# Designed miniproteins, single chains: the designs that were tried, part 40

Each design is a single chain, and the fold is of that chain. pLDDT is the mean over its residues in the fold that is shown.

## One batch from the design tools (miniprotein)

Design m1448
Fold by ESMFold2-Fast:
Structure m1448 (fold): chain A 86 residues (1-86)
Amino acid sequence: MKEEAEKLLQEGIEHYKNGDYEKAVELFEKAYELYKKIDPNSVLYLRALTLLAEAYRKLGDLEKAQKYFDESVKVARERVAADRAA
């Protein structure tokens, strides 16, 4: 499952680089769903949220871009707190 989520994220990044933002969003959403179930406080989950926000911004869907950006900020803060507890 972790390998599958990472592969989806990598494939999404390739589509994003090629300007295929619609396909990038689909792949990033699948990776986001998997990482959310595996570890919602991981660096990879945070990365998926940030990439989703950027891809939606490129598509002009500013409402969804803002939603995922706000979630990424929350995850980043929680991740810093968890690292300090370790």
Scores: mean pLDDT 79

Design m1449
Fold by ESMFold2-Fast:
Structure m1449 (fold): chain A 72 residues (1-72)
Amino acid sequence: DEELREEALAFTRAVDRLAERHGISGVKATAAKMLALSLLIDGASREEIAQAIADVLGITPEEVRAEYERVR
C-alpha cells in the first residue's frame, strides 16, 4: 500500500520532469502518467512501466528508468 503509493509518486514525478526537459505536451505527459498508474495497479514490472512511458513520450526506457531512480 505505502510502497505502491511511493512508486506511483516516483513515476509521476519522473514523467513530469521528463516532459519538462523534452518540451513534451501536457496531454502526452498526462497520458503517460495514467498508463503508468494503470500498469502499476495491474502489477506490471518497473521495466514494463518504463517502456510504456518511453513509448508515449517518444524517449528511451533507459532515460525513464534513470529519471525514476533520480526522483525516488
Scores: mean pLDDT 84

Design m1450
Fold by ESMFold2-Fast:
Structure m1450 (fold): chain A 71 residues (1-71)
Amino acid sequence: SADELIKKAEELEKKASEAFMQGDNEKAIELYEEAIKLYREAKSLETDPKKIAEIERKIQVLEDAIKYLKE
């Protein structure tokens, strides 16, 4: 389900943040990219416009984080 994919994406986000705090930018980027993939899959299964908008906002935040880390 979309909710299950979101939960998995949130766990990957947590791991990405932990990697970033440890100075492992490459690992953080990989984990954020995997989280974005799961959020996109969740969005494709979601029919609630409010939930779709929340997922889109989360994807944007993570894409911005990846851009920052790739500088």
Scores: mean pLDDT 88

Design m1451
Fold by ESMFold2-Fast:
Structure m1451 (fold): chain A 84 residues (1-84)
Amino acid sequence: MSLEELERELIEEAERLKEAGIALAEKLGNEELKEQAEKVPEEAREAVRYLRENEPEEEAKRKLEEAIEHVRKLTEKLKALAEA
């Protein structure tokens, strides 16, 4: 996968995490959690910019792959909590 493809995938996974976080926050009536969830895609874009500017391409790819996996796992955990 190219650096550009990994960057897009992280942002797409961050949008899914936002949706899962908002659903959980609404179930719990937690406005603070909702506000934090709404910020997740922009935080992902900031992380992408940081890696692009500060890391060699192969290291940036590795860190993006790790971040994508972590975001996916967190999304599944939040979905499970919202469904419980």
Scores: mean pLDDT 85

Design m1452
Fold by ESMFold2-Fast:
Structure m1452 (fold): chain A 75 residues (1-75)
Amino acid sequence: SVEELVEEAIKALKDYKKTKSSQALARAIGYVLQLVGEEIEAELRGDKETSERYREGIDKVLKAMKEADEEIKKA
């Protein structure tokens, strides 16, 4: 589900912030790519509600990525 993919991406970002591991960041990026793929598939089948939910999920993860980057730069 959208919620599960977002949760997994956020967990990977929390791991990245704690460990500074490139593998954790790569996992977060992988979940974003999966969310994007699902959003496109929903659009292609005309499911606007599902597409919008995936888009909102993508926005949440990207915002969290930006916040993580800013925190690392300040440290």
Scores: mean pLDDT 82

Design m1453
Fold by ESMFold2-Fast:
Structure m1453 (fold): chain A 96 residues (1-96)
Amino acid sequence: EEVKKAEEYKKKGEEYEKKGDYKKAADYYYEAGEYYIKAAEKEKDEKKKLELLEKAAEAYEKAGELYRKVGDLEKALEAYIKEGVLRLEIAVERVL
């Protein structure tokens, strides 16, 4: 359920990005990241969980890039912080 919602929001982000509506695209990518995290929290398989966290990080990175592009620096920083925290979590899990 959460994975399907994340993929739907990611697709909407891609559609609005292609239209040049970077603010809406960023909002959709950010929501995709949130749903990937919710999916990861429910996932029992560690490998699949890490894959979902990686997808969340990629979605937040894209949201941050697009928020920065439209000058919403506060939301860009929020997205980049979420990306950074996820990438650190993934790195720790992969080396332990």
Scores: mean pLDDT 87

Design m1454
Fold by ESMFold2-Fast:
Order: structure tokens, then C-alpha cells, then sequence
Structure m1454 (fold): chain A 96 residues (1-96)
């Protein structure tokens, strides 16, 4: 879990710097580690991955990953974390 969180944080750093291709790589690695154990981190990483693909102009992938993020968010047991993830998905969809 800690390794997936670190990769997710690196993805956010590259996204903030405008290096969208590196952001994609780190979010994809975070998702690979988290997808079977942490639906919250997976939903967040997928939502940011959607945002990064939107910045790259790949609107088909951006939309697909945003819907994947929504599906993982619905699996989050914690109501507050689920709400946070769903709000992030809505923001990602709005920015595409």
C-alpha cells in the first residue's frame, strides 16, 4: 500500500509540473499495485489518470478512465472517501 501511495504522489507531482506522460506512467503503476486491495486509492489514481489523458488530448482514454474511477469509487465502503472520490471523478469529467 505505501508503494502505491508513493507512486500516486509522484504522478500528482508530474501532473502539477505539466509532464502529463510521466504522470500517466506513475498513475498506471499505482493502479497496478492498488486495484485488488485499495478501491479508494485506485479510484483516485484512475480519476487523475483521466485528467492527465485529457491534458494530452486523448479524450477517449480520459472518458474511459473517468468511468472506471467511478466504478471503483462505488466500491469504497467509507462514505466520506467514496464522496471524495466521486467528486474528483466529476471534476475530471468537467475538465475533459
Amino acid sequence: MEEAKKLFELGKEYLEKGDYEKAVEYYEKAIELAQNSDPYLTALALAYLALAYGKLGDYIKATAYAFAAMAYAEEIEDEEKRKEALELVKKALKEI
Scores: mean pLDDT 86

Design m1455
Fold by ESMFold2-Fast:
Structure m1455 (fold): chain A 70 residues (1-70)
Amino acid sequence: SIEEKAKEALEKIKEAIELSKQGKLEEARRLFEEVKKEYGLSDEEIDKIGVLVVLGREEEALKLIKKSLE
């Protein structure tokens, strides 16, 4: 379902952000690229979603992902 796919995408984006915080920049970049390809998200969409996740606005991030999958 779209709901399940959006949640999976959000979890992977959160993992990529955590990798970035740990200084694992190459691993983080690879995961962001995989998420873009797998879920059809643009660079602009990933950037907006990432900012919302960092700000703790996870419900808004999930809503944006769902919009992109519709």
Scores: mean pLDDT 86

Design m1456
Fold by ESMFold2-Fast:
Structure m1456 (fold): chain A 116 residues (1-116)
Amino acid sequence: MKVGLVHGATRFWDEIEKAIKEAGLEIVHIRPSELDKLKEVDLVIAPISEVNAEEVLSVVEAAVELGVPVIVVADEHASEEDIERARELGAAKVLRVEDEKEVVERVVKAIKEVLS
């Protein structure tokens, strides 16, 4: 199985990559301009922060329209409005994470729940 990891927020990037690898999944890196790559993946993980949420949420919308499940990982700087927008767009899971130590465990759990 392949996971599309959306480029944008860097706050918990290493922890998210570690979680995907611990779940035994292959990472496909997706920039907001590379929507064609959404056809290659079974799941999308979309990290959002204050400064990049609009671009990343456009990828979330495209993935949901293609029937690809999406996990949004919102850092402490992400607005409540952007978190609610992710839910409205049809994200399968929206995680709010503030502590680096919890990111790996919470993302692994979300991956397992979505792919079950």
Scores: mean pLDDT 86

Design m1457
Fold by ESMFold2-Fast:
Structure m1457 (fold): chain A 98 residues (1-98)
Amino acid sequence: MKEQEEKAKKLFDEANEAFQRGDYERAVKLYEEAIKVATDEQKADAYMGLGEAYLRMGKYDEAIEAFEKAVELYQKNGDEVKAEAARKMLEIARKLKE
């Protein structure tokens, strides 16, 4: 629905603002809320943000899961450039967990 897409965008923008302020716990909650109402294309971007927020919090397992979802969705959407970026973040999260 058009209204749900607009709500997802607003939640995603608010999540990005929280992330930029270093409020990673709030960013996680807002990205999760965005994912619930987002299109598949919007979900990919939200999972990327979710992964980055978890990475900043040292929650590497959660970051890995989020980046894996971002890769899956970007591939499904045909966005190979963003899929490759998500794979690089996934590799970084895996290395930091070790």
Scores: mean pLDDT 87

Design m1458
Fold by ESMFold2-Fast:
Structure m1458 (fold): chain A 70 residues (1-70)
Amino acid sequence: SLEDRVAELMRKVAEALRNNDLEGFRKIVEEIKELLKDNPELRDFAFDTLIFLARYYNNEEALKYIEELK
């Protein structure tokens, strides 16, 4: 399902943030944007989750990147 794909991408986001893999993080965010391009409500939910994860892992560069995409 779409929700299962988003959940798997969020797991990969958490791993990238934990490892300070900013290139991997950006690539996953691009995948999420493309996956949800026609679903603005799920996109908003996904981006709120990305902001939460970036703050949780205290990754300022990831947080700035996500905020600039809003």
Scores: mean pLDDT 85

Design m1459
Fold by ESMFold2-Fast:
Structure m1459 (fold): chain A 59 residues (1-59)
Amino acid sequence: AAAGVALLQRYAGLSPEQAEEVRRLALEGRFEEAAELIQRHGGLSRDAAMAAVELILTF
């Protein structure tokens, strides 16, 4: 859902394109790669990035 991408933009400060890439990786089961993108572009810790990945999968 679009809500997951919007949450990544707000919580992690990702661009729309970066948030969509994170969501695609998470849907493919690539959780570590999704978390790495959140850390790299959003400045979140690994734990916060993993929590964000879990949150977008729930939406």
Scores: mean pLDDT 74

Design m1460
Fold by ESMFold2-Fast:
Parts: structure tokens; sequence; C-alpha cells
Structure m1460 (fold): chain A 63 residues (1-63)
């Protein structure tokens, strides 16, 4: 499991984010609704699938 900062497109709720991340076998660690971001933990193999989601704008690894 790797940690990523995910930025979402407008219109996404925290529950929508949680459902998408959990569907990829991950979990949400923190929401930053002001920036439409979440810190998530996800299998490295699923990063490409996460990036392909319609409501995902960007994904950045957490150091």
Amino acid sequence: MERYIVTFKPGYTPSDVKEEIESLGGRVLLYDTSNRQAIVEIPKEKVEELLSLEKVLSVEPVK
C-alpha cells in the first residue's frame, strides 16, 4: 500500500471519494474539502486505475 494525494474535480462529495477509493482496494486517510483533496492509501498497481477515474484531476505520491 502506498499513500497519495488525490485532487478531485468539482461536485465530488466525501462519500463519493470514499466509495471510489474503497472500490480500488484502498482507504481514505484524510479529506481536505477546501482544496478538493484526499490523502489515500491504495495498492501501487491501482494508481493507473485511480488516474483514469472521471472525477480525478491529479494524483501525487506522499513522501
Scores: mean pLDDT 77

Design m1461
Fold by ESMFold2-Fast:
Structure m1461 (fold): chain A 66 residues (1-66)
Amino acid sequence: DLAARLAAVDAELARVAAEAERLQAQLAAATDPDEAARLAARLDEVAARAQALAAEGGALTAELAA
């Protein structure tokens, strides 16, 4: 079911967005440069995951619209 799969992708994107918000807040509060570097690297990983999910959602949306 494409609609169910799209809903699952949208839900996962919402979770990833919440994770990114938490990491951004932690990074803004970080005073230790090693901690800041680790948090920045984690944000890059979360951004890559969001890109992959957005691509999947886009493909599913295009298939549903066809």
Scores: mean pLDDT 85

Design m1462
Fold by ESMFold2-Fast:
Structure m1462 (fold): chain A 94 residues (1-94)
Amino acid sequence: ELSPLVKTTLKAVKELAEEALKALEAGDVERARFLASLALSLAHMTLAILKLIGESDEKLEKVAEKLEEALKALEAGDVEKAKEYLEEAIKVAE
């Protein structure tokens, strides 16, 4: 949590998830998918770096899990579930 890398990633992922949520509210599913995918990639990259140095971050893992669920919901056409998962990802990233 106090690692500068983790803090920077959580902030960036939160901002991307907030923009994805705004895109869904505007009906732009493709933009939301792109932004959520970018957020998930960022989270996965940071988690991979942590594993290489023998570390982990539970908050970032939970955020990644919620972003994966949001993307699965979007693939299934369930926009309301995708919004719920994005909101949970934002809440965890705080």
Scores: mean pLDDT 88

Design m1463
Fold by ESMFold2-Fast:
Structure m1463 (fold): chain A 76 residues (1-76)
Amino acid sequence: MEEKKEEAEKAKKKFEETMAKLKKEGKLTEYQEWTYEQQKKILDLIIEGRFDEAEELARKLEPEVQERAPAAAALG
């Protein structure tokens, strides 16, 4: 269980680094920024030890990420 928290913390840092890199390169889209923010929410739940909620949110977000892809840019 503690291992999942460590992996989540590492993944969160990686997402933050990826977002910063893409932003500096002018390649960060509204959709990518929204997607990474949703992923960080899942990782925060894991870091807090709320593993069941993190997994539930991840399952719920997967179809939303795909469905909202064209709309996410319009939402700003």
Scores: mean pLDDT 71

Design m1464
Fold by ESMFold2-Fast:
Structure m1464 (fold): chain A 98 residues (1-98)
Amino acid sequence: EKRRAALLAGSGAGLAAIGAGAARAHPEAAEAAAKGARTAARAAREAARAGAGAEEAAREAEEEAREAEEEARRGDAEGAAEEALEAAEAAEEAARAG
């Protein structure tokens, strides 16, 4: 069960990294970074359900995902990419803690 939560969080982190790369390569793809960050935050939350120690990291991933969405809405692709990468790191931390 913990291994499944870790795999989900790792997949979410990967999608956030892909979205960040897309946004950096194509500024019009800022929404891809926001979508990736949101996926990482959901995966981090699933990891937190598997282990209480992951709760703080899951909250961090959720906060970074909200910031990625705000930056994407403003058309700041680089800002959205940076926040998506931070959400990915938080999701990986949640996977290790859960």
Scores: mean pLDDT 76

Design m1465
Fold by ESMFold2-Fast:
Structure m1465 (fold): chain A 78 residues (1-78)
Amino acid sequence: MSDREILRLLYELGGDEPVTEEELAKAAGISRSTVRKHLDRLVERGLVERQEGGRYRLTPNGRTAYLIDKIVEEELKK
């Protein structure tokens, strides 16, 4: 459970579409309060945008950062 895991879920569930805090909590198997803590941090970093009605979406920077980091991690994984 990490900031990267939340970025992955946003990417896989919505792509460029907003996803609710409740949907993220259910998909991650954690509480809404825990998801909100990660989301708040990601919003501060400019990787996620807060939308109306408790929804969140990846920013273009967030999507790019996730994809680059994922590729680099797979290359370094032995």
Scores: mean pLDDT 77

Design m1466
Fold by ESMFold2-Fast:
Structure m1466 (fold): chain A 56 residues (1-56)
Amino acid sequence: TLAEIARELGTSVENARNLQALAEALGVDVLAQLLSREGRLPPERAREIAERLLAA
């Protein structure tokens, strides 16, 4: 769920909703690149989170 993803990322549910909207608009590949580029998530983990955001 969005709340679970938000807890795992250490962010708000509102921010997780914004990331979900970005996943829907830009796709998993672009969101995964953005999450990885911030240097906070490995590429594999970033893709996993992006896919879960679309499924939530």
Scores: mean pLDDT 77

Design m1467
Fold by ESMFold2-Fast:
Structure m1467 (fold): chain A 66 residues (1-66)
Amino acid sequence: EEAKKLAEEALKLIDQGKDPEEVARVFSEAAAKSPDEEQARHFGAASTYALKGDFEKAKEELEKAL
């Protein structure tokens, strides 16, 4: 479950107060490693929201991906 591990890593980075760009990069990698197109779309949306610093919406998209 490579995509799930990356998503969990992204959540950990949010908790550690890392840069939005760093969090967004991990969500983008989760999207790229997702075999499910719908799951990949939600991880991509989470990455976009994380890049904007909207971690609440990023988490909502993550919940839809999982």
Scores: mean pLDDT 79

Design m1468
Fold by ESMFold2-Fast:
Structure m1468 (fold): chain A 55 residues (1-55)
Amino acid sequence: ETITVTVPKSELIDFLKGVFGIDLSNKSNEEIAKIVEELLGVEAEVKGDTVTLTF
C-alpha cells in the first residue's frame, strides 16, 4: 500500500527547520531528497519547486 503526498519545497524546508532545526535552503534538490528520506524514513523525490513523499 502506497501513499504519496506532494508539497512545495519551500514549505517542507520551513517545516524541517522548525521541527528538526535543519536548514535546507542552501541544499541541492538531490541533497534535500536524501536528508528528507533519512529524517522521515520515506521515499522523497524533488522536482523543481515541489517534493513528492512516498510512505
Scores: mean pLDDT 81

Design m1469
Fold by ESMFold2-Fast:
Structure m1469 (fold): chain A 60 residues (1-60)
Amino acid sequence: MTVMTLNFESKEEAERFAEVLREIDPSLEVEVKGNTLTIRSDLSVEQLIGLVLRAIGELL
């Protein structure tokens, strides 16, 4: 199991990013606590990084 933590400028940004990630892969366990986003998944670190980069692209 892979766990990744991302920090954002605001809770609102973290929540928007979480929604995009859930849309891309609904199997991801995504938790937002304040401005921190935690992702838990059975995907490899490399696969999870790929999904994060895709989510960044969707928001730009």
Scores: mean pLDDT 81

Design m1470
Fold by ESMFold2-Fast:
Formats: sequence, C-alpha cells, structure tokens
Structure m1470 (fold): chain A 73 residues (1-73)
Amino acid sequence: MEGEILLALARMLYSVAKLAAEKGDVEAAEEMLEKMKELREKARELGDEESAKEIEELIKEVEEKIKEAKEKL
C-alpha cells in the first residue's frame, strides 16, 4: 500500500510537470521532476520495485518533455 500511495502522488506530479513543460515552464516542470525522483527512491527503499518502475517511466516522459521545452527556449 505505501508504494501505491507514492505511485499515486507521482501520477499527480506527472500531470502537473507535463502541463508545465508543454507551457514552457521548465522551472516548474523540473521542480515536479525532482519530487517524482524522491518518490521513486522512497518506493525502492520500501522494496516496492513495481511502483518504483512505474514512477521511473513517468520520470522519463517528463525528462523528454523538459528537453523538448528547453530546445524551444
């Protein structure tokens, strides 16, 4: 259950980060990305590799969106 809560929080942060990156707000997207990375590490520390893996996939998507946004700056 703890890992599932972390995953749910990461999904909310993902939605905010994706929107921020799409709007060119790289700073906000990077702040959300750092919080998502903290949630991933916490899930790993709890032994919830499945939730950690899903969070990692969301992190990769946000990183791609941030790179795209930076290329537009």
Scores: mean pLDDT 82

Design m1471
Fold by ESMFold2-Fast:
Parts: C-alpha cells; structure tokens; sequence
Structure m1471 (fold): chain A 79 residues (1-79)
C-alpha cells in the first residue's frame, strides 16, 4: 500500500512537469502494486490516470489498454 502510494505520488510530480510517458509508467506501476495488495479502487484510479497520460503522449493503444483495466477493476469491487 505505502509503496503504491509513493509511486502514485511520483506520477503526479511527473504529470505536473509535463513528462507524460514517465507519469504514465509510474501510474501503471502504482496500479500493479495496489492490485497485488488486493485493492480495487486505488488501482482503477491509477490505471485511469495512466490512460490519460498515455493519451497526452500520443500512445493511443496503451491509453485504451489502461482504460480497459480501470473499468474491469471498477466492476470487480467486492460490494
């Protein structure tokens, strides 16, 4: 949890700097860490942010993949 939050915070820092590709990778890694911890809300948000960053960098294919993962995780909420 703490590791994922640290990666997510780094993603925000790169986003503010306009480093879209690096921000996308950090959000994607944060999402993986949150997923491995059994969370559904935080990884969905992180994948959603990664999708926005990939779209800004022109990587439409990765943006679509990240968006789809975010939607799948939102549907898997325990209640």
Amino acid sequence: MEEGEELFKKGIEYDKQGKWDEAARLYDEAARVFEEAGDYGKPAIAYSNAAIMYKKSGDTEKAEEAKKRAQELAEKRPG
Scores: mean pLDDT 80

Design m1472
Fold by ESMFold2-Fast:
Structure m1472 (fold): chain A 70 residues (1-70)
Amino acid sequence: EASEEAKKAIEEFVEKEIEWAKKNFPEELAKETIAKLKEILEKYKNGELSGMEAGDEILKVIEEALEKLK
């Protein structure tokens, strides 16, 4: 169901979130967040997650990381 363009869009989105986390989070939180984002991307590429499911999981990971900064 996912086109090559959709897969590239998700990859680019994950790469941007990884770069943002490296700049904005403490080292340990950044490592945890990056590991989770990479796992979601791999599941999406393997067809275990749809693009919508991958997007939802990415947003959840970022929201949880932001909550830990409170």
Scores: mean pLDDT 78

Design m1473
Fold by ESMFold2-Fast:
Parts: C-alpha cells; structure tokens; sequence
Structure m1473 (fold): chain A 84 residues (1-84)
C-alpha cells in the first residue's frame, strides 16, 4: 500500500545504519515486486521509472525496472551519507 511504502521510505531517510538501509531497501523491493496492478505500481515510481515501466512488455522487463529504481534510491542515500 502507499501508506506502507511511505513508512518504509521515511525509515530509509531517517536511518544512518547501512545494514538497516539495506534491509529497508529489500523490503521496498519486495513490496513493489508484489504489486500485481500495473497502475498502482506506476503511482509508486518516480516519473522516469514510471515511463520505463509503461514501455515494459514482459515480467522480466518490469522486474528489471523495479530493481533499478530501488537501487537508485539506495545509491542516493549512500551518496548523501558519504558526503556527510
């Protein structure tokens, strides 16, 4: 749900523990991969990844877009931590 995704995202932004960041990222990934409704999934992604998902024709392509989206969030958080 959007509420669950929002809670996980807030926890990810508020933690300084790399292991906790990794666990939360995996939880977000599993949540997104569990969404069977494409329109609901599109609402949870940023615009760039949402457009890529709209153009996905197979489940493998959907899974790849979700994996890259979650990894981009993790990379951004780790970059912010490295700067601080």
Amino acid sequence: SMSELTELAQQLLNTDDEAEIRKLAEQIKQLLLGITDKEELLRMLNPDFAERLKNAKTQSEVDAVIDEFVQSIVDTVLAVKAKG
Scores: mean pLDDT 77

Design m1474
Fold by ESMFold2-Fast:
Structure m1474 (fold): chain A 62 residues (1-62)
Amino acid sequence: MEEKIEEVKKLVEEALKNAETDPQAAVSLLRKAYELARESGDPEAIKLVEEAGKKIAEVLNS
């Protein structure tokens, strides 16, 4: 599970980096992170993805 949360963190970081320059790539990375978080069953991983999703949505709505 720790290895999966590390991968989720990396995907979230990449999604946030792409949010301003390539929103479609950001959403795709976020979706992959969400799938890994759900597979891990780790509440911390799920929370990280949910928070990143809200930030990306804010960028898209701006």
Scores: mean pLDDT 79

Design m1475
Fold by ESMFold2-Fast:
Structure m1475 (fold): chain A 57 residues (1-57)
Amino acid sequence: SMIEEAKKNFSDFDRGVLAVRLAVASVTNDEAAIREVLEEARRMGDKELVAAAEELL
């Protein structure tokens, strides 16, 4: 349905933004930013981003 497609597109966009934020925080060694991404990834249920953020801490 159109609603399911829109939900997927917004979810994919949000995850993409979090992945970029995690990459920037990792390169700048910003522990606070990494923790913010971790909490947002946990709320979204993105297990791969959660694992990536935890590995950087």
Scores: mean pLDDT 79

Design m1476
Fold by ESMFold2-Fast:
Structure m1476 (fold): chain A 87 residues (1-87)
Amino acid sequence: SKEELEKRIRMLEAGVDLLEERAQDPRLSPETQERIRKLVEQARKFVEKAREALEKGDYETARKYISQAEKLIDEAEQLFLEEARRR
């Protein structure tokens, strides 16, 4: 549904903002910061494409971009959590 897609896009926008902040954590290695930043940049582009597709009524394309953004956000979260576990 359109409502479900809107909710997923809002959750992704919040996730991108959170990870953008986390990527600036000086406790992370420079390599991990760079990897998270690149994943966040790609995810933001897919979120924008998903919103554009939703505005055009192309729900199939919107779902594909949402799924791609979700995978990138998940990968970035996993990278952050793996580094944070090394205490």
Scores: mean pLDDT 86

Design m1477
Fold by ESMFold2-Fast:
Structure m1477 (fold): chain A 59 residues (1-59)
Amino acid sequence: MELAEKAIEALKAGDVETALRYLRELVQKGDTEGVLRVTKAAMDAGHEEEAVRAIQEAA
């Protein structure tokens, strides 16, 4: 949960690269709920394609 919140805060700050790094870490840890929360936030921010690619790269 804390790592997902850090990723969402990075998205709000416009730091997409940091948010995608945290998203990859969530995937590697198997935190499905965190991945879903961050992915939704990225989609709402218009970065859905980048989020999907980060998930695919980490899986």
Scores: mean pLDDT 81

Design m1478
Fold by ESMFold2-Fast:
Structure m1478 (fold): chain A 92 residues (1-92)
Amino acid sequence: MTEEELDAAIDRAVAELAKLPDVTPESIAQFRETLRDFAETPEDVEFLLYSTLAAYLAHKNDVEGDGKVFTFKHGDKESLEEAKKRYEELKA
C-alpha cells in the first residue's frame, strides 16, 4: 500500500463522517488525526469509520450495546466485517 492510497482512504472516511448532522470541524479534525495515528491499511480506516458510525447510531437511537467491544487490530478483516454488520443493523 502506498501513502497516497492510505491518504485517499482517510479522505473518503472523513467525507462520510462529515455527512452526519452533529459533526463539528473539530470532530472531523480529531477523527482524521485518529486515522493517521492508528490506521496502517485502508481496511483499518474502514474499521475505524464503521465503528464510529455504529457508535453514533447506537447513541442517537438510545439502544443499549449488547456488551460487544470492538477491539482494533491492524489488518483484521473479521473486526472490519463485524463493525460493518453492526452499522447495518443500527441503520435499518
Scores: mean pLDDT 70

Design m1479
Fold by ESMFold2-Fast:
Structure m1479 (fold): chain A 73 residues (1-73)
Amino acid sequence: MVEKVVVDASPLGVTKAVNAAVNSGKKVEVTIKGTPADRARAEGAVAAFEAVKDNLSKVVLVLEGEEPEVVIE
């Protein structure tokens, strides 16, 4: 079963998503929400998610005014 987590593109939001991935015992689907100004921060978060990729099913980036982007599958 896949657990779904929605976080902001903030350091705290990223930390929550990573903790959910490592502690859930399940594969996690993460949605990162932010603004276009948060893109660089969100892209930096992808590197942290790569470290726990085996615990992730999908990571989706959703920035205001932009189309949703799948960054990890």
Scores: mean pLDDT 74

Design m1480
Fold by ESMFold2-Fast:
Structure m1480 (fold): chain A 63 residues (1-63)
Amino acid sequence: DEEAARRAEEAARRLREALAAGDETSKQQHFDELVEALVALGFSRAQAEQLAREEAAKIEADI
């Protein structure tokens, strides 16, 4: 689904911005948005949560 893929990319980008800015409120919101977008793309919730955690960890290691 193109819309779900676009939402996942947007959520990941917003998560990166929130983590870089130290915005704890936005961080949790965009993490949840990324998980839901990945589920919409066909990942199981467990896989989506794992992928979102890996993305957040990579971002945090980078800042």
Scores: mean pLDDT 79

Design m1481
Fold by ESMFold2-Fast:
Structure m1481 (fold): chain A 59 residues (1-59)
Amino acid sequence: MTEEEKKEIALLTAKELTEAGEAVNVERLKKSLKEAGVSEEAIEELIEEMKKEGVKLKE
């Protein structure tokens, strides 16, 4: 699975959580993505993309 595919899956999952009325925990998201081999730069880009897509983020 490519880094781009991992980012897409994470974004879709985050959007589903937002639709369910839940906020995405930023620390947990970062940890999961790092464990999946996503670079820190790509994680920061994904978080900005999530903000643009209306995903609710929390600590």
Scores: mean pLDDT 79

Design m1482
Fold by ESMFold2-Fast:
Structure m1482 (fold): chain A 90 residues (1-90)
Amino acid sequence: SLDDFIKDILEKKDELGELAGKLLKQQLGLPELSASNAIKLEKRWLAASTLSPEDHHFLLAAAYVKKHKPDLPLAVLFGSSLEQLYRLLS
């Protein structure tokens, strides 16, 4: 169910947050720094963004879908609603 999907993404928030940062970096064309520093800056950038809880849940869901379906284009992920992201796992 969608509720079970949301529970799964919240349980993996730290792992998915790191992947979401990488996906946002790809989408925005952010410059690549050393791996450890880049990850820290991406985490700080996400934390500094005025993202609602709903936007955070969406970004975590997009990362979750990408982890399970790595061949999906970023445009499909970021162009989807939370419910559409859940359906992409089917």
Scores: mean pLDDT 69

Design m1483
Fold by ESMFold2-Fast:
Structure m1483 (fold): chain A 99 residues (1-99)
Amino acid sequence: SAAKEAALAAGEAGARAAAEAARRAGGGAALAAAAVAAIGAGAGAAILGGADEEGRRRALEEGARAGLAAARAEPGESAERAAEEALEGGRAAAKAGAA
């Protein structure tokens, strides 16, 4: 549906914008990825609109898991790599909320 596509697109845009801002500020890769995952999941859930409380909760759980996984990345891992993982996690969270 158009709403699900919009939710995924918004999640991707939010995730990329947050990662880009963190790179400019010189933030750590893990912190940037965690913020990206959280923003993506939240935006997706909001846009879906019709997601019930359980759907929204599952989307946030998926986003939180992706954020934690990114935060546990090796200290030498690039912000780009961490952002990619967070973006995929954000997409999964949005889809879970849509279900």
Scores: mean pLDDT 57

Design m1484
Fold by ESMFold2-Fast:
Structure m1484 (fold): chain A 69 residues (1-69)
Amino acid sequence: SAEKEEYAKKGDEYEELGKKYREEGKYEEAVEYYELAAKYYEKAGDKKKALEAEINAGLIRIERAVERF
């Protein structure tokens, strides 16, 4: 459906932003965009891409927590 296709495109856009902000060391923004990507991939019915985006957000959170010790 057109709605699912639009959600998939938004997921891709937010994932690309998450990756860019992660590469720039802007971890809070990167997490936000990966979480948005996961939400839109879930709405698109793409469970694999949604899970991958959630994993990327989770890894950033873990990496930031470890750097504080």
Scores: mean pLDDT 88

